# Designed miniproteins, single chains: the designs that were tried, part 24

Each design is a single chain, and the fold is of that chain. pLDDT is the mean over its residues in the fold that is shown.

## One batch from the design tools (miniprotein)

Design m865
Fold by ESMFold2-Fast:
Structure m865 (fold): chain A 80 residues (1-80)
Amino acid sequence: MVLERELNAQDREAVEAFVKEIGKLKGKVKLKVEVTTASGTGVGETVTTGKEAAELVRAAADSVQALGLDATLKVTVTQL
């Protein structure tokens, strides 16, 4: 199973809804997060649990929100 979404990092409701969806995944997942700002794109990838993947996506969004940055999060979660 693959979950993919493009989110506005400032849209807290959309971010929380997707974090909850990721957190329901059982077993190991491959998480890829692409953060795009006016300054460029940062990419992170890891293999972890659905719960940890959800926490990582939330942490990325919270960091962007705290800085008031306009950013897009492209998140891909592949169930292993």
Scores: mean pLDDT 83

Design m866
Fold by ESMFold2-Fast:
Structure m866 (fold): chain A 97 residues (1-97)
Amino acid sequence: GEYAEKAKEYAEKAEEAARKGDARKAGEYAAEAGYYADKAAAAGEDQREASEAAARAAKAAVEAGKRGGDGAKAAGGAIAAIGGAVSAALAAGTATA
């Protein structure tokens, strides 16, 4: 669905920002990926893809934070992305708790 596609779009942006050393933008894009993964979980659409995208965005934000810059923003984005990834993974079929 649209939410999983948005999660993938923001994951790609987070990875690009991380490669450029922009920890702030990597964190912001990771938070957006997490937000859309959570929306995909709620909508019951493409939760596995959304979960994978949010997890990828979280990894990008963590790597960007390790390189310096706004590490707090990168960490915040990674946490938000992990939350969305977990929500989507739980919705994808093994548990809805």
Scores: mean pLDDT 79

Design m867
Fold by ESMFold2-Fast:
Structure m867 (fold): chain A 91 residues (1-91)
Amino acid sequence: VKEKVEEAKRLILEAARLAAEALLLESKGTAEDRERARELRKRAEELAERAAAIVNEVAEKMTPEQIEELKKALEEAQRLVAEALARARAA
């Protein structure tokens, strides 16, 4: 369970970073940047799906501390995406 929670946290943060990079690339408006952003979004979605599958598998076995750690990882992921979205909109 502990190892799987750590893996899920890692996948969540990596997916958020890829999604953030894709948002910034889309703001640049070239065809090449849009294609690269599409590839990064697909990879981010795959990693997020893997993280969700792990969380669903171990949900009933997680300690309150592990749930709090996962919640913090999700909050950090949301912050990364929101920050990138704000920057993309400002560009």
Scores: mean pLDDT 82

Design m868
Fold by ESMFold2-Fast:
Structure m868 (fold): chain A 65 residues (1-65)
Amino acid sequence: DARVAEAEARIREIAARHGLRVEVAFEGDTLTVTFEESSVERDVAFAIEAMAVGFEAGLSVRVRH
């Protein structure tokens, strides 16, 4: 599914920009993004951007630490 692959790539690019290491898994209709906690500000900024990518792709996004 091209939309899932594109959303995963976008999320990985955003994570790299924030200096975060992430794991992305797709199960059913949900992208699960797992990362180690950093600063609250960075974590919130990343979560918002990841959720926006998912919303634009028509996918649910779950962010986990």
Scores: mean pLDDT 76

Design m869
Fold by ESMFold2-Fast:
Structure m869 (fold): chain A 64 residues (1-64)
Amino acid sequence: SEMEKERKERLLLLYRIVKSAEELVIERMERNPSVPEALIEEQRRALRETEEEIKRLEEEIKRL
């Protein structure tokens, strides 16, 4: 349905914004010597999860 497509497109837009924010956070953490590497790796895992959700939504939209 058109409403389902619009809803998923809004979710995709939100996840793309979240991804951009996560990438910026990681970049800033990498430049800060006080940030533990383990914490940076946790943030990189969150980024990978966001990227997987983006891919899933893109495939779902293609099937609509």
Scores: mean pLDDT 89

Design m870
Fold by ESMFold2-Fast:
Structure m870 (fold): chain A 85 residues (1-85)
Amino acid sequence: SALNETAISLAEAARKLMEKLGDKEGVEAANRVIDLLKQGELDEETARKVIELLKEAISAALNGDGQKAVELMREAVELVEKALG
């Protein structure tokens, strides 16, 4: 779906940003979201929530809050694992 593709695109953007910041934990979380989303499709409501979390994680990272960015990425991982695992 368009929402699933948007979530993958945002997770890839988050991974690239975390790589530039040297945040290995954030990179691992982003890769896990990407891998799971490529294996299955989220329902619309869950996809919207994942998109919101990924946008917040990107925003936190850009504002220098690496701890919050990783926390939000982990929340995205948990939500995707719960839906697709």
Scores: mean pLDDT 87

Design m871
Fold by ESMFold2-Fast:
Structure m871 (fold): chain A 70 residues (1-70)
Amino acid sequence: KRSETLKEISKMMLSIDPNSPDAYGLMGRAYFEEKKFKEAIEFYKRALALDPNNKITRENLKKAEKELEE
């Protein structure tokens, strides 16, 4: 399943860099694919806490927030 693959990738990223913001971004994407938008937002916020200037994570956060609006 894609969400499981994203979680495994993030786990590998964390083994290389324990503070990888991209790893938490991938967790957000995994939950987004499961339509768990509140959880996706939470993980994207974690990623931004580690790297506030990450443009990709910022855009993904906005997409998840808009899904909750619909």
Scores: mean pLDDT 79

Design m872
Fold by ESMFold2-Fast:
Structure m872 (fold): chain A 78 residues (1-78)
Amino acid sequence: MTQEEVDELIRRGREVLERLAELAKKYSDNPEIVKKLGEAARELLGAISDAYRDPSKVQEAREAIERAEKTLEEVEKE
């Protein structure tokens, strides 16, 4: 695993986290959506932190990013 791959993963994760935060702000009056977005952000943060410390966990972090992106799509469709 290259440092460049880890750096790209962290950058992608940050972008997704920012999108989750903005969407949570937009739907701040809907506690179910806020909870769903918060859970996705928490899971993503943990996976990115794990990958930063252990590059062997990059695949798990990629899967967490994909899961968070699907959560964004689900909320945007409502």
Scores: mean pLDDT 79

Design m873
Fold by ESMFold2-Fast:
Structure m873 (fold): chain A 86 residues (1-86)
Amino acid sequence: LKEGVEAFKAEKYEEAIKKYEEFLKEHPDSPLVPVAYLNLGKAYEKLKDYEKAIEYYKKAAELAKEEFPNLAKEAEKNLKKAEEKK
């Protein structure tokens, strides 16, 4: 997860996506899975792939809804904004 965040900060969005996907594959039961989906949405939004951004924001919001309400709200806000850009 940290490697993906570092790639995102370096504006290497495609590399960030790859690192987040690797995290999800290696740690599917991690409590950080909703964070990885939120970050995938943000990375795809930076690449202007709003369809993919929307998909991942929906997954983040659904998974975070009960345990991480603040993350769910952020994902829902980002989802609405991405839908306006497509």
Scores: mean pLDDT 79

Design m874
Fold by ESMFold2-Fast:
Structure m874 (fold): chain A 111 residues (1-111)
Amino acid sequence: NPMEELLAREGPFAVALSLAFRAFDILARSTTPEDLKQARELLAQAVSVAVGIPLSEAQKLSLEEQAKLLEEAGHYALAYLVLAYDYWLKGKELEAAKYISLALDELEKNK
């Protein structure tokens, strides 16, 4: 299982970040219902991996609830990425860009 191997090698935070960036890569290319569903599933997997809850529970959460859960767990960069995705879907591109910038700033602080 490639996910189990990545978790063993890189740790849950790095795997969760990879999943979140894959969701944004899909969104940058297309907004079809199928691509939005795939991106949404990747974000739910990122939350599941980062917080340590079952995927089925993460999938029941709204984007705002996912971001709050990540923030409560201390995963600020991931929380900002989930909020950026939510703002992007709402057509609020300036707010989305601000949250992407905040996520990158948090990643730099953890050097």
Scores: mean pLDDT 80

Design m875
Fold by ESMFold2-Fast:
Structure m875 (fold): chain A 59 residues (1-59)
Amino acid sequence: SLKNLPLSEQLDILSKLPEEEAKVARLRYIFGLSQEEIAEILGISRGTVSRRLKRAEEK
């Protein structure tokens, strides 16, 4: 839903999130990428993406 924000503002928001689990969540919800696309970009399995999304939600 943040796709229409300036790229510089998107990057600032992304840098404020914890890495690892939150990185997957920001790619999903800020960049609007699918779990499959995130898995390809990060070089990890779709299962790992799903796990990290769940943990990012739990915080």
Scores: mean pLDDT 69

Design m876
Fold by ESMFold2-Fast:
Structure m876 (fold): chain A 61 residues (1-61)
Amino acid sequence: MSLDELLEELARLWKEYEETGDPEVAARVNEKLAEVVAKGRAEGLSTEEIVARIVAAIKAV
């Protein structure tokens, strides 16, 4: 799975959490955040670059 695909899934889960407040959705958001961070670091991105991509993805939904 690509970093862009992980960011898209994260943004979708974040939107679902904002709408529902469901603790199970919150757990999935946390799992996807961990995957995005791990993938970004593996691709050589800095913490600032990873955060910027997460913010951009969330704003796009």
Scores: mean pLDDT 83

Design m877
Fold by ESMFold2-Fast:
Structure m877 (fold): chain A 71 residues (1-71)
Amino acid sequence: MSEEELEREIALALLRMIRGVALSILSHIEDPEERREAAEEGVALIRRTGERLGVPEEVVEELVEEVREAA
């Protein structure tokens, strides 16, 4: 495995971990307004992290959609 491949795998794992944490947080919020706010923060973090780590936009938006659906 090349360093480039390893960096990509680490970036994807980190982004998926952020998504997983966001989904977990949303599952514990009963208030619709708080859930929406938490989802928006999660979406912003996923996009920002994905852009900085060079993750393809298609993958980033897929994870964003999962967070939005959970809200």
Scores: mean pLDDT 82

Design m878
Fold by ESMFold2-Fast:
Parts: sequence; structure tokens; C-alpha cells
Structure m878 (fold): chain A 88 residues (1-88)
Amino acid sequence: SLREKAEELKEELERLARELAELINKLDATGTKEGLELAMEGSLLIMEAAVLLRRLETHEPTEEDVEEMERLIERIREFIEEAREYLE
């Protein structure tokens, strides 16, 4: 169901946001221009996730919400891969 799908995506988004927060700390710690720029990009993704998660607490999930969560999860996953590659 839409509600079950939204619950699964919410849990995944919360997990990814926690992982992303740790990567941001590591990027910030590099002291490089590229590391700082990536940390800022990651911080914006965390902010976007927080806004979306808060919005989901105010109403029953819509198909639009599910699509937005799926797109954000994909964007965060791609960013995490890029950030991990940079840190290696």
C-alpha cells in the first residue's frame, strides 16, 4: 500500500540522513576546498530530508510524497558514493 511504501522510504531516508551526517563531519575535517564544498552540498541534502520528514508527520502520505522521497533517497545515495570516493 501507499502507506506501507511511505513508511519503508521514511525509515531508509532517516538511515541515509544519519550516514550522510557522519560523512559531512569527515569531509569538513579534510580542510580542503573540495571537502568543504561537498560538506555544504551534503548539509543541504540533510536539510531537504528534515523538511520532507517533518511534512510527512502532518498528513497521510500521497503518491507525490512517495515520488519525492524516492528521488531524494537516490540523490543522497549518489552523493554518499561520490563523498566516499573523494575520502578514499
Scores: mean pLDDT 88

Design m879
Fold by ESMFold2-Fast:
Structure m879 (fold): chain A 65 residues (1-65)
Amino acid sequence: SMERLEKSEAVVKELEAELAANPSAAKRLWLAHAYRELGETYESLGDYEKAKEAYEKAEALLATL
């Protein structure tokens, strides 16, 4: 649903801000998980392009652990 999308986007934005303010491996992992959930939400809405972008961001974050 769009409501779920808005919540997922808000969580990603919040975690990005927290990671920028005080970086840690745990926060990178949490943000990667949030991007993965955002990707799944976009996929369920049929937005495969945005889903792919979200999954790529999650993979990039995990690669830095």
Scores: mean pLDDT 85

Design m880
Fold by ESMFold2-Fast:
Structure m880 (fold): chain A 54 residues (1-54)
Amino acid sequence: MKYKLKVDPSRISEVVQKIKTLGGKVLKTENGYLIVELPEDAEIPDGAEVVEKL
C-alpha cells in the first residue's frame, strides 16, 4: 500500500526507521511529506499523518 505521509521535520529520521522496520520503503521525500510503500497489514508509524492513500 502506498501513502503520502505528513511528518514533522524533526521526526523524519524516526519515522523512516519505523517504516524500514515494518518492511516498508521510502519512495520519495518532499518538504515535510514522505511517499512510502508499506505492507498491506502494516500500521502507520506514530508521528506520521496520512494525507493521501495512493
Scores: mean pLDDT 79

Design m881
Fold by ESMFold2-Fast:
Structure m881 (fold): chain A 69 residues (1-69)
Amino acid sequence: MSKEELIREARESIRAAREVLEEALRTGSVVKQVAAALLAMAAANLADWAGDEELAEEARELAREALEA
């Protein structure tokens, strides 16, 4: 997997995490809240492997938001 592929996958995972988190907050689903956090954590790892620290920080913030909701 190339750096560009890692960044693309990380961005896709962040988008999915945000959508799942919005649904979790709307419906009160703990399972979806946990799923959003896991998707965001996956994105942070992919961004770190790609060397995109800004994207990794965005993903970590999203994971924190999901866990604190």
Scores: mean pLDDT 84

Design m882
Fold by ESMFold2-Fast:
Structure m882 (fold): chain A 74 residues (1-74)
Amino acid sequence: MSHHHTLELPPMTTVAEAAAGAARAREALKEGDVTVRVEATPEAAGLLHENLRAAGHETGARVTVEIKELKVEK
């Protein structure tokens, strides 16, 4: 059986939140393949994607990212 984890992250509106979410996903990727589900602003989503791609490459695990755009009004 292949290990597969689903990680649901809280909504992300800042780069700091995206970095924290990526760190959590990176720890899960050490244990197996991970699906990350999150709502994020475009800026946070971009940083999350980049960090998760790097984490997947470093761990050798498959990461699947399901990001829904979070619309933040002024």
Scores: mean pLDDT 77

Design m883
Fold by ESMFold2-Fast:
Structure m883 (fold): chain A 64 residues (1-64)
Amino acid sequence: KEEAEKEPGAFYVPLGRVLTDEEIEELKKKGYKKAVVPERAGGSPAVQRATRETIERLKEAGLE
């Protein structure tokens, strides 16, 4: 009856999208404590840049 597909309190970062500060605050409010980057890379520099920016913002907000 229990699915362990995700770690409790972990947010899986979407590739190729920059999250806004508002969205990051929403994640904190929902109880996410860390951010996890999927190992699969989109490959393009634009996708990697957007993903890195989102990760940095999440880390700054207390989500690693």
Scores: mean pLDDT 66

Design m884
Fold by ESMFold2-Fast:
Structure m884 (fold): chain A 110 residues (1-110)
Amino acid sequence: MAKEAEKLKKEGEELYRKGGEAYNNGNYEEAIKLYEKAIELYEKAIELGLEEAKKNLGKALAGLGDAYYELGNYEKAIEYYEKAIEYAKEVDPELAEEIKKRLEEVKEEL
């Protein structure tokens, strides 16, 4: 893999970690911004051929779903969980099933 793609994945992982910290502190809007930045970096890494970043992308999309759920935006939560499952199902089926359970929980709130 290109060194550039690996650097983007690593930078995305740091933003994802910070997003998780913001989420745990109840700063859901800040978590969304950090997860969106991580997603952008992961998408660019995948475009450069780093297929393994798809698992990272799935996790970050699930994080967006979690943050939107906490803000009461169930429509956005469902949208991002469905996208997360699409990326996770081929690279990490266990993660995909975990996100699918979260998706069903959100649908019960509607």
Scores: mean pLDDT 86

Design m885
Fold by ESMFold2-Fast:
Structure m885 (fold): chain A 75 residues (1-75)
Amino acid sequence: MSEEELWREVTRALAIMAASLAKLHYPEAKEAAERFIDAVNAGDYDGAMEAFDELSKLGAKEIADIGKRLLEEMR
């Protein structure tokens, strides 16, 4: 793997981890967090950003903000 590909995969894993933590600690955010994970795994980054906006509205704003920054790095 190139260093750039490795960085994108690490960033993706961190974004998925952030969503998984949101799902664990904010039960009301479970559907939005799972939608985010599905979108990232499918390569649907627009859908992933939409799911983070929903997480932010449900009170997981700090996790959503981190995830959005990680998505920008994945590109």
Scores: mean pLDDT 69

Design m886
Fold by ESMFold2-Fast:
Structure m886 (fold): chain A 100 residues (1-100)
Amino acid sequence: AKVTITITVRDPRAAASAVALVLLGVFDYAKSVTVEVRGQSKVVKTPAEAARFIREHAKPGDVVTITLEVPDDKAQEIAELSEKVLRAEPGVESVEVKVE
């Protein structure tokens, strides 16, 4: 399954930390994790790498897209965790999660 997480950033540092929390444990089963900010795209291998990329490239008001390729039985769990964690983060202005 493909899980697409789209956030609007209010505070890049706080948003990066929240994304890292969502991605914790994901790399054990994910086929790929890609982060896109300001037309720059990177395939990341750790939560720390994802957070660093967001901190370095995102500015307040930017849209960050995280695309996960995961097993179908993990897609719903990740979608629900992402919405819960990111919606609770004050440094994140908006959250949209799609599962395909």
Scores: mean pLDDT 87

Design m887
Fold by ESMFold2-Fast:
Structure m887 (fold): chain A 62 residues (1-62)
Amino acid sequence: EKVEEIADLGVKVYERWLAAGVPEDEARRLAIEAAHLYALNQGFSKEEAEEVRRLAEEKIAA
């Protein structure tokens, strides 16, 4: 599902920022927000974009 694909992109952004030396808390917040905004920019509904945020948070926390 496209929602999960964008959440996975958020995880990759998080890992990239961690590798660049961004603190974990900041990298997490920025990556989750980026995934949410990307979903909205791709034409996802507000509900779908919120599901992307939720999945990205769960995947990063795991």
Scores: mean pLDDT 81

Design m888
Fold by ESMFold2-Fast:
Structure m888 (fold): chain A 58 residues (1-58)
Amino acid sequence: SDIEEAQELSIELRNLLSEFPKEKKDEIEEEIAEFSLTSSAKEVVEYLKKKLEEVKSL
């Protein structure tokens, strides 16, 4: 169960990152790398979803 949840979150994280513009990927990847040191994988995924919605709102 825990392993399956971690795998699903990993896949979702990779999919969310792939939807960002190439120019912003490096910046976002650095930001989440630092955020991941103090946050759960679920919180990182939720953060990326919010950021992606901001990008799509243009």
Scores: mean pLDDT 74

Design m889
Fold by ESMFold2-Fast:
Structure m889 (fold): chain A 80 residues (1-80)
Amino acid sequence: SLREQARKLLDEAIKAFNAGNYEEAIKLSEQAIELARQAGDLVTLRHSLGIRAQAYEMLGKKEEAKELREEAEKIRKQIE
């Protein structure tokens, strides 16, 4: 399912991030975001936005990270 694919991509993005592969984490999290939106999986969407934001921050892209954190915060308020 789209939900299972989104979760798998999120897991791969987290693994890439933990390995210090921030550019790969950004690519994988972007794919996870797209599939999570299509699946309506707000939990996976929020986590995928979060890991993508943190990866941008590690690369010094503070404005991109800020925009993603603001989007993740809006999703958090929808599910809490």
Scores: mean pLDDT 88

Design m890
Fold by ESMFold2-Fast:
Structure m890 (fold): chain A 55 residues (1-55)
Amino acid sequence: MSEELKALLEEFLAGADREEIVERMAELLVRHQGLSRESARQLAEREVDELEAAA
């Protein structure tokens, strides 16, 4: 996971808006991995959901 993704997840754990974190993570995945926006959003939601389950 990139440093940017890690920073976003830390903000989410600190009480940031979940929808905002998912949106920003999806933007990073589109820019850095070339995923479609829809695929990036689905992946971002899964990553955040896994983090929520671990917390």
Scores: mean pLDDT 73

Design m891
Fold by ESMFold2-Fast:
Order: structure tokens, then C-alpha cells, then sequence
Structure m891 (fold): chain A 94 residues (1-94)
């Protein structure tokens, strides 16, 4: 769709310097945050390193799917959670 407004719509109220970099920074922050939380949880549970590495890989995949599919943060988190749960179930089934 042709951009009729070069600047971001005021209705979105994003950062004042909103650009593609801002959107990418939000996505990267989301990825980094969930990855850090999962890593800490895995270490706290005493999971084997092999399982931790696989879990982190599953998290990375789930984050990418969520960010590609969801137009907003709430939907992204739901998609992430569902994808991660499925990937974890696959890891446990092997």
C-alpha cells in the first residue's frame, strides 16, 4: 500500500523518532527479553545443557514466528507461547 504519510500515523503514538529501526529495536528487545527469561528458568530448573540449548533454539524460532505473524505485542506473545509449548512437547517426545 502506498505510504501517503511519510511519518508514522499519530494514532499509533510510537517513539517520536519512529523508523524501521525503531520497529526492529522493539522486535530485538522482545527476542532478547524472552530468551533471557527462558535461559534463567532453564538454569534454575537444573536442565541439562543439551536441553537448554534446544529450548533456546525453540524460543528463537517461536519469537520469529510470532513477530512475522502478529501485528501487535499481545498477539505476538500468544503465538510465541503456543509455538514454544508445541516445540517443548516435541523435545519431550523424543
Amino acid sequence: MLKEVPTHPVANTPAPMYTADSAEAEAEYFRRSVRAVIRKAAEELGLPKEYQDRLIRAVDEAVEEALKTAPNADEAFDIFSETLARRVAELRAE
Scores: mean pLDDT 66

Design m892
Fold by ESMFold2-Fast:
Structure m892 (fold): chain A 86 residues (1-86)
Amino acid sequence: MTVVLTLTGLSPEQLTGHVLRAIGLELDGYDVEIKVDGDTLTITIRGADQALVDELIAWAQRLAARGAKVTIEVDGDTLTIHVDLG
């Protein structure tokens, strides 16, 4: 499964933290593409296993519980998670 995670409204500290987490996934052997545009971070993970998918959904749900605007979409083999933190 391909996961596309888009984070918007990031502070510089939040952006740095999420970029480091994405680099951690790449070092763990996932196929990760990282794009930064201003306060927006897009992470594309190809070949995500079910355990990683479940963890990312649970993480997004925890952010929603803290007041973030979260959208989760499934289209074929692609899971798209959009989180607005601003």
Scores: mean pLDDT 83

Design m893
Fold by ESMFold2-Fast:
Structure m893 (fold): chain A 57 residues (1-57)
Amino acid sequence: SMEEVREKAREIIKELLEKGVPVDDAVATAAMKLSLDFGLPLEEAREIAEEVAKELL
């Protein structure tokens, strides 16, 4: 579901940001993982990751 995708994005991005990874790199990493885990097109996964990152900042 979309809720599971967004939750996974939040977990990945939050963990990377807490480790000092720049937001752009955290978003790129989350997008790749979401694309692989949920079968989403990379562009859609990136849009979701960017939106979630914006909410966390």
Scores: mean pLDDT 86

Design m894
Fold by ESMFold2-Fast:
Structure m894 (fold): chain A 71 residues (1-71)
Amino acid sequence: TAARIAELEAEIRELQKKAAELAEKYGEDHPEVLELAIRIAELEAELARLLGNEENAKISEKQKEELEKKL
């Protein structure tokens, strides 16, 4: 599962960079930015679960739900 952790960390970093670039162009509340933020939260929840951090997994799940309400 170390390979999956590394994959998730790399994907999260790439999506965070893309989300920041789109937020500068279109604003933080733009649907494309929100969709990327939802995807990041989903991956962060998966990463937290693999690391055995149940609290962080729940925080990321909650963040995803709040972002989905904004779409």
Scores: mean pLDDT 82

Design m895
Fold by ESMFold2-Fast:
Structure m895 (fold): chain A 70 residues (1-70)
Amino acid sequence: SEEEVEKIVKELEKLTEKAIEAIKNGDWEEFKKVMKEIQKKLGELYKLDPEKAKEVAEKIEKRLLEEIEK
């Protein structure tokens, strides 16, 4: 459903913020943990809407790379 897709997208946004915080803090253990959760949620999103999952995955990758390159 559209509501379930929106819920997962919001969860992924929160997880992405946690991953960014982990990068800023140099906390690689937290980063690895959060990335595993992101992968699980992307897998769930892919089952509901594959194209949306690809778009969200690309957005997350770009945001994380931007923080790492600072």
Scores: mean pLDDT 86

Design m896
Fold by ESMFold2-Fast:
Structure m896 (fold): chain A 57 residues (1-57)
Amino acid sequence: SVEDVIAELEKLLEEHKDNPEAALVLRIALKEVKTLTDAEEARRALEGAKRYVEQVS
């Protein structure tokens, strides 16, 4: 669900809050996902954010 995706993004943001590049991308993704109603679209945004965080971590 969109709420599950929001919870996972918030957890990732807490884990990466000391990495400014990762935190910025996660904050943007979280803001975007909060405006979505489609769970698949929300999950796609989450996966994109995860890939970027992996690259900069």
Scores: mean pLDDT 80

Design m897
Fold by ESMFold2-Fast:
Structure m897 (fold): chain A 71 residues (1-71)
Amino acid sequence: SLEALREATRLALEVAERLNAPQSAIDALRQALEETDPARLRLAAGPVLAELVELYPDDEELRRAWELFAA
């Protein structure tokens, strides 16, 4: 659902900001949250969230956000 995708994306954004992730990733997640279509949000946020999980493999909150997003 759009609501679940937005919640996962917001959680990823909060963690990315806390970890001082690359600004390009933070900006991409913020832009993705403006999407009103689930497919467009998934296309915008999905690759960024996957990249963040690879950059911060020990962050359990990012992994949780990815699992919620990929469901």
Scores: mean pLDDT 84

Design m898
Fold by ESMFold2-Fast:
Formats: C-alpha cells, sequence, structure tokens
Structure m898 (fold): chain A 57 residues (1-57)
C-alpha cells in the first residue's frame, strides 16, 4: 500500500475502535461505520471506501 493508503487505513482503524467502544458493536461492524463516516466527510473517496469494505467482508 502507498503511504497515503496506510494513513487512511489507520484513520479507519482508529475510528472503528472508538465506534466499537462507544456503541458496543463488533470491530468489523464498527469498521464499516467508520468507512461510511469518512466517505461522507470526504476523507475517503467512494472507490477507497468500497475497497476497505471488501477487505472487512
Amino acid sequence: MSPEEQEKRKLVEELAKKIAAETGLSLPEAAKKAVEQLREEGVLSEEEAKKFLEIID
């Protein structure tokens, strides 16, 4: 992965851990929500979001 992809992956992982802690969701479920939120905020492109969701599934 490029350095930019690695940084974006870390943002997804950090947000997923926060969501899991706050909501009680499993990490895969929290990671899916994290990807969706970051896409809506414009941090992830639609293509990057799809790629991360495929890895989680």
Scores: mean pLDDT 78

Design m900
Fold by ESMFold2-Fast:
Structure m900 (fold): chain A 60 residues (1-60)
Amino acid sequence: SVTFEITLSDVRKLIAAALKIIGDFPDAEIKIDGDKLTVTYTGSEAEIKALEALLAEFSK
C-alpha cells in the first residue's frame, strides 16, 4: 500500500478532491485533518500512478 498527502488551503477544493477520489478509487482510505487530505491505497503500479497523477492535479 501507498500513502499520499496533499494540502489545500481551500476547504471546498479539499472536499471536491476527496469526493473525486472516492468515486474513482472507492477502496481508498481517506482522512481529512484541517487543510490536509491523506489517501492510502493498495493496488497495481498503474493504479497507484493514476492516483498520484490525480492528486498532482489537485495540488496546483
Scores: mean pLDDT 79

Design m901
Fold by ESMFold2-Fast:
Structure m901 (fold): chain A 61 residues (1-61)
Amino acid sequence: DLRERLAALLREAAASDAEPAPEALREAIGEYYGLDPARLTFRASRELQEEIARLLEELRA
């Protein structure tokens, strides 16, 4: 459920014209999924970035 919610937010970010995601957030996502952060490209509003970061914290707890 939380994993599906995170995936949905990442799909929203992929379709966004907002500001580029900070390196720290891309690194956190890469660490969680076992992906290279340099290959992660997305943009998200400040609000969407905060929601993604919050879900990652919950999933890593």
Scores: mean pLDDT 72

Design m902
Fold by ESMFold2-Fast:
Structure m902 (fold): chain A 66 residues (1-66)
Amino acid sequence: SHATQVAALMDLTGKELFTKEEAVEIIRSIPSLTEEQKNAIIKALYETGKELLTKEEVVAIVEKSV
């Protein structure tokens, strides 16, 4: 799934928390996501009131957006 690919890339960073910019770069790097899907996920990331997101929160946004 797209969420599995996002989770795998996040795991490669060794980080538990991600800025919105770091999460956006990971989303943009996934070739199986269309530009429309990427834009929907990025919009949802920026609509959160949080500056730092956990891997689980980013994965949940991906699952809801695609």
Scores: mean pLDDT 80

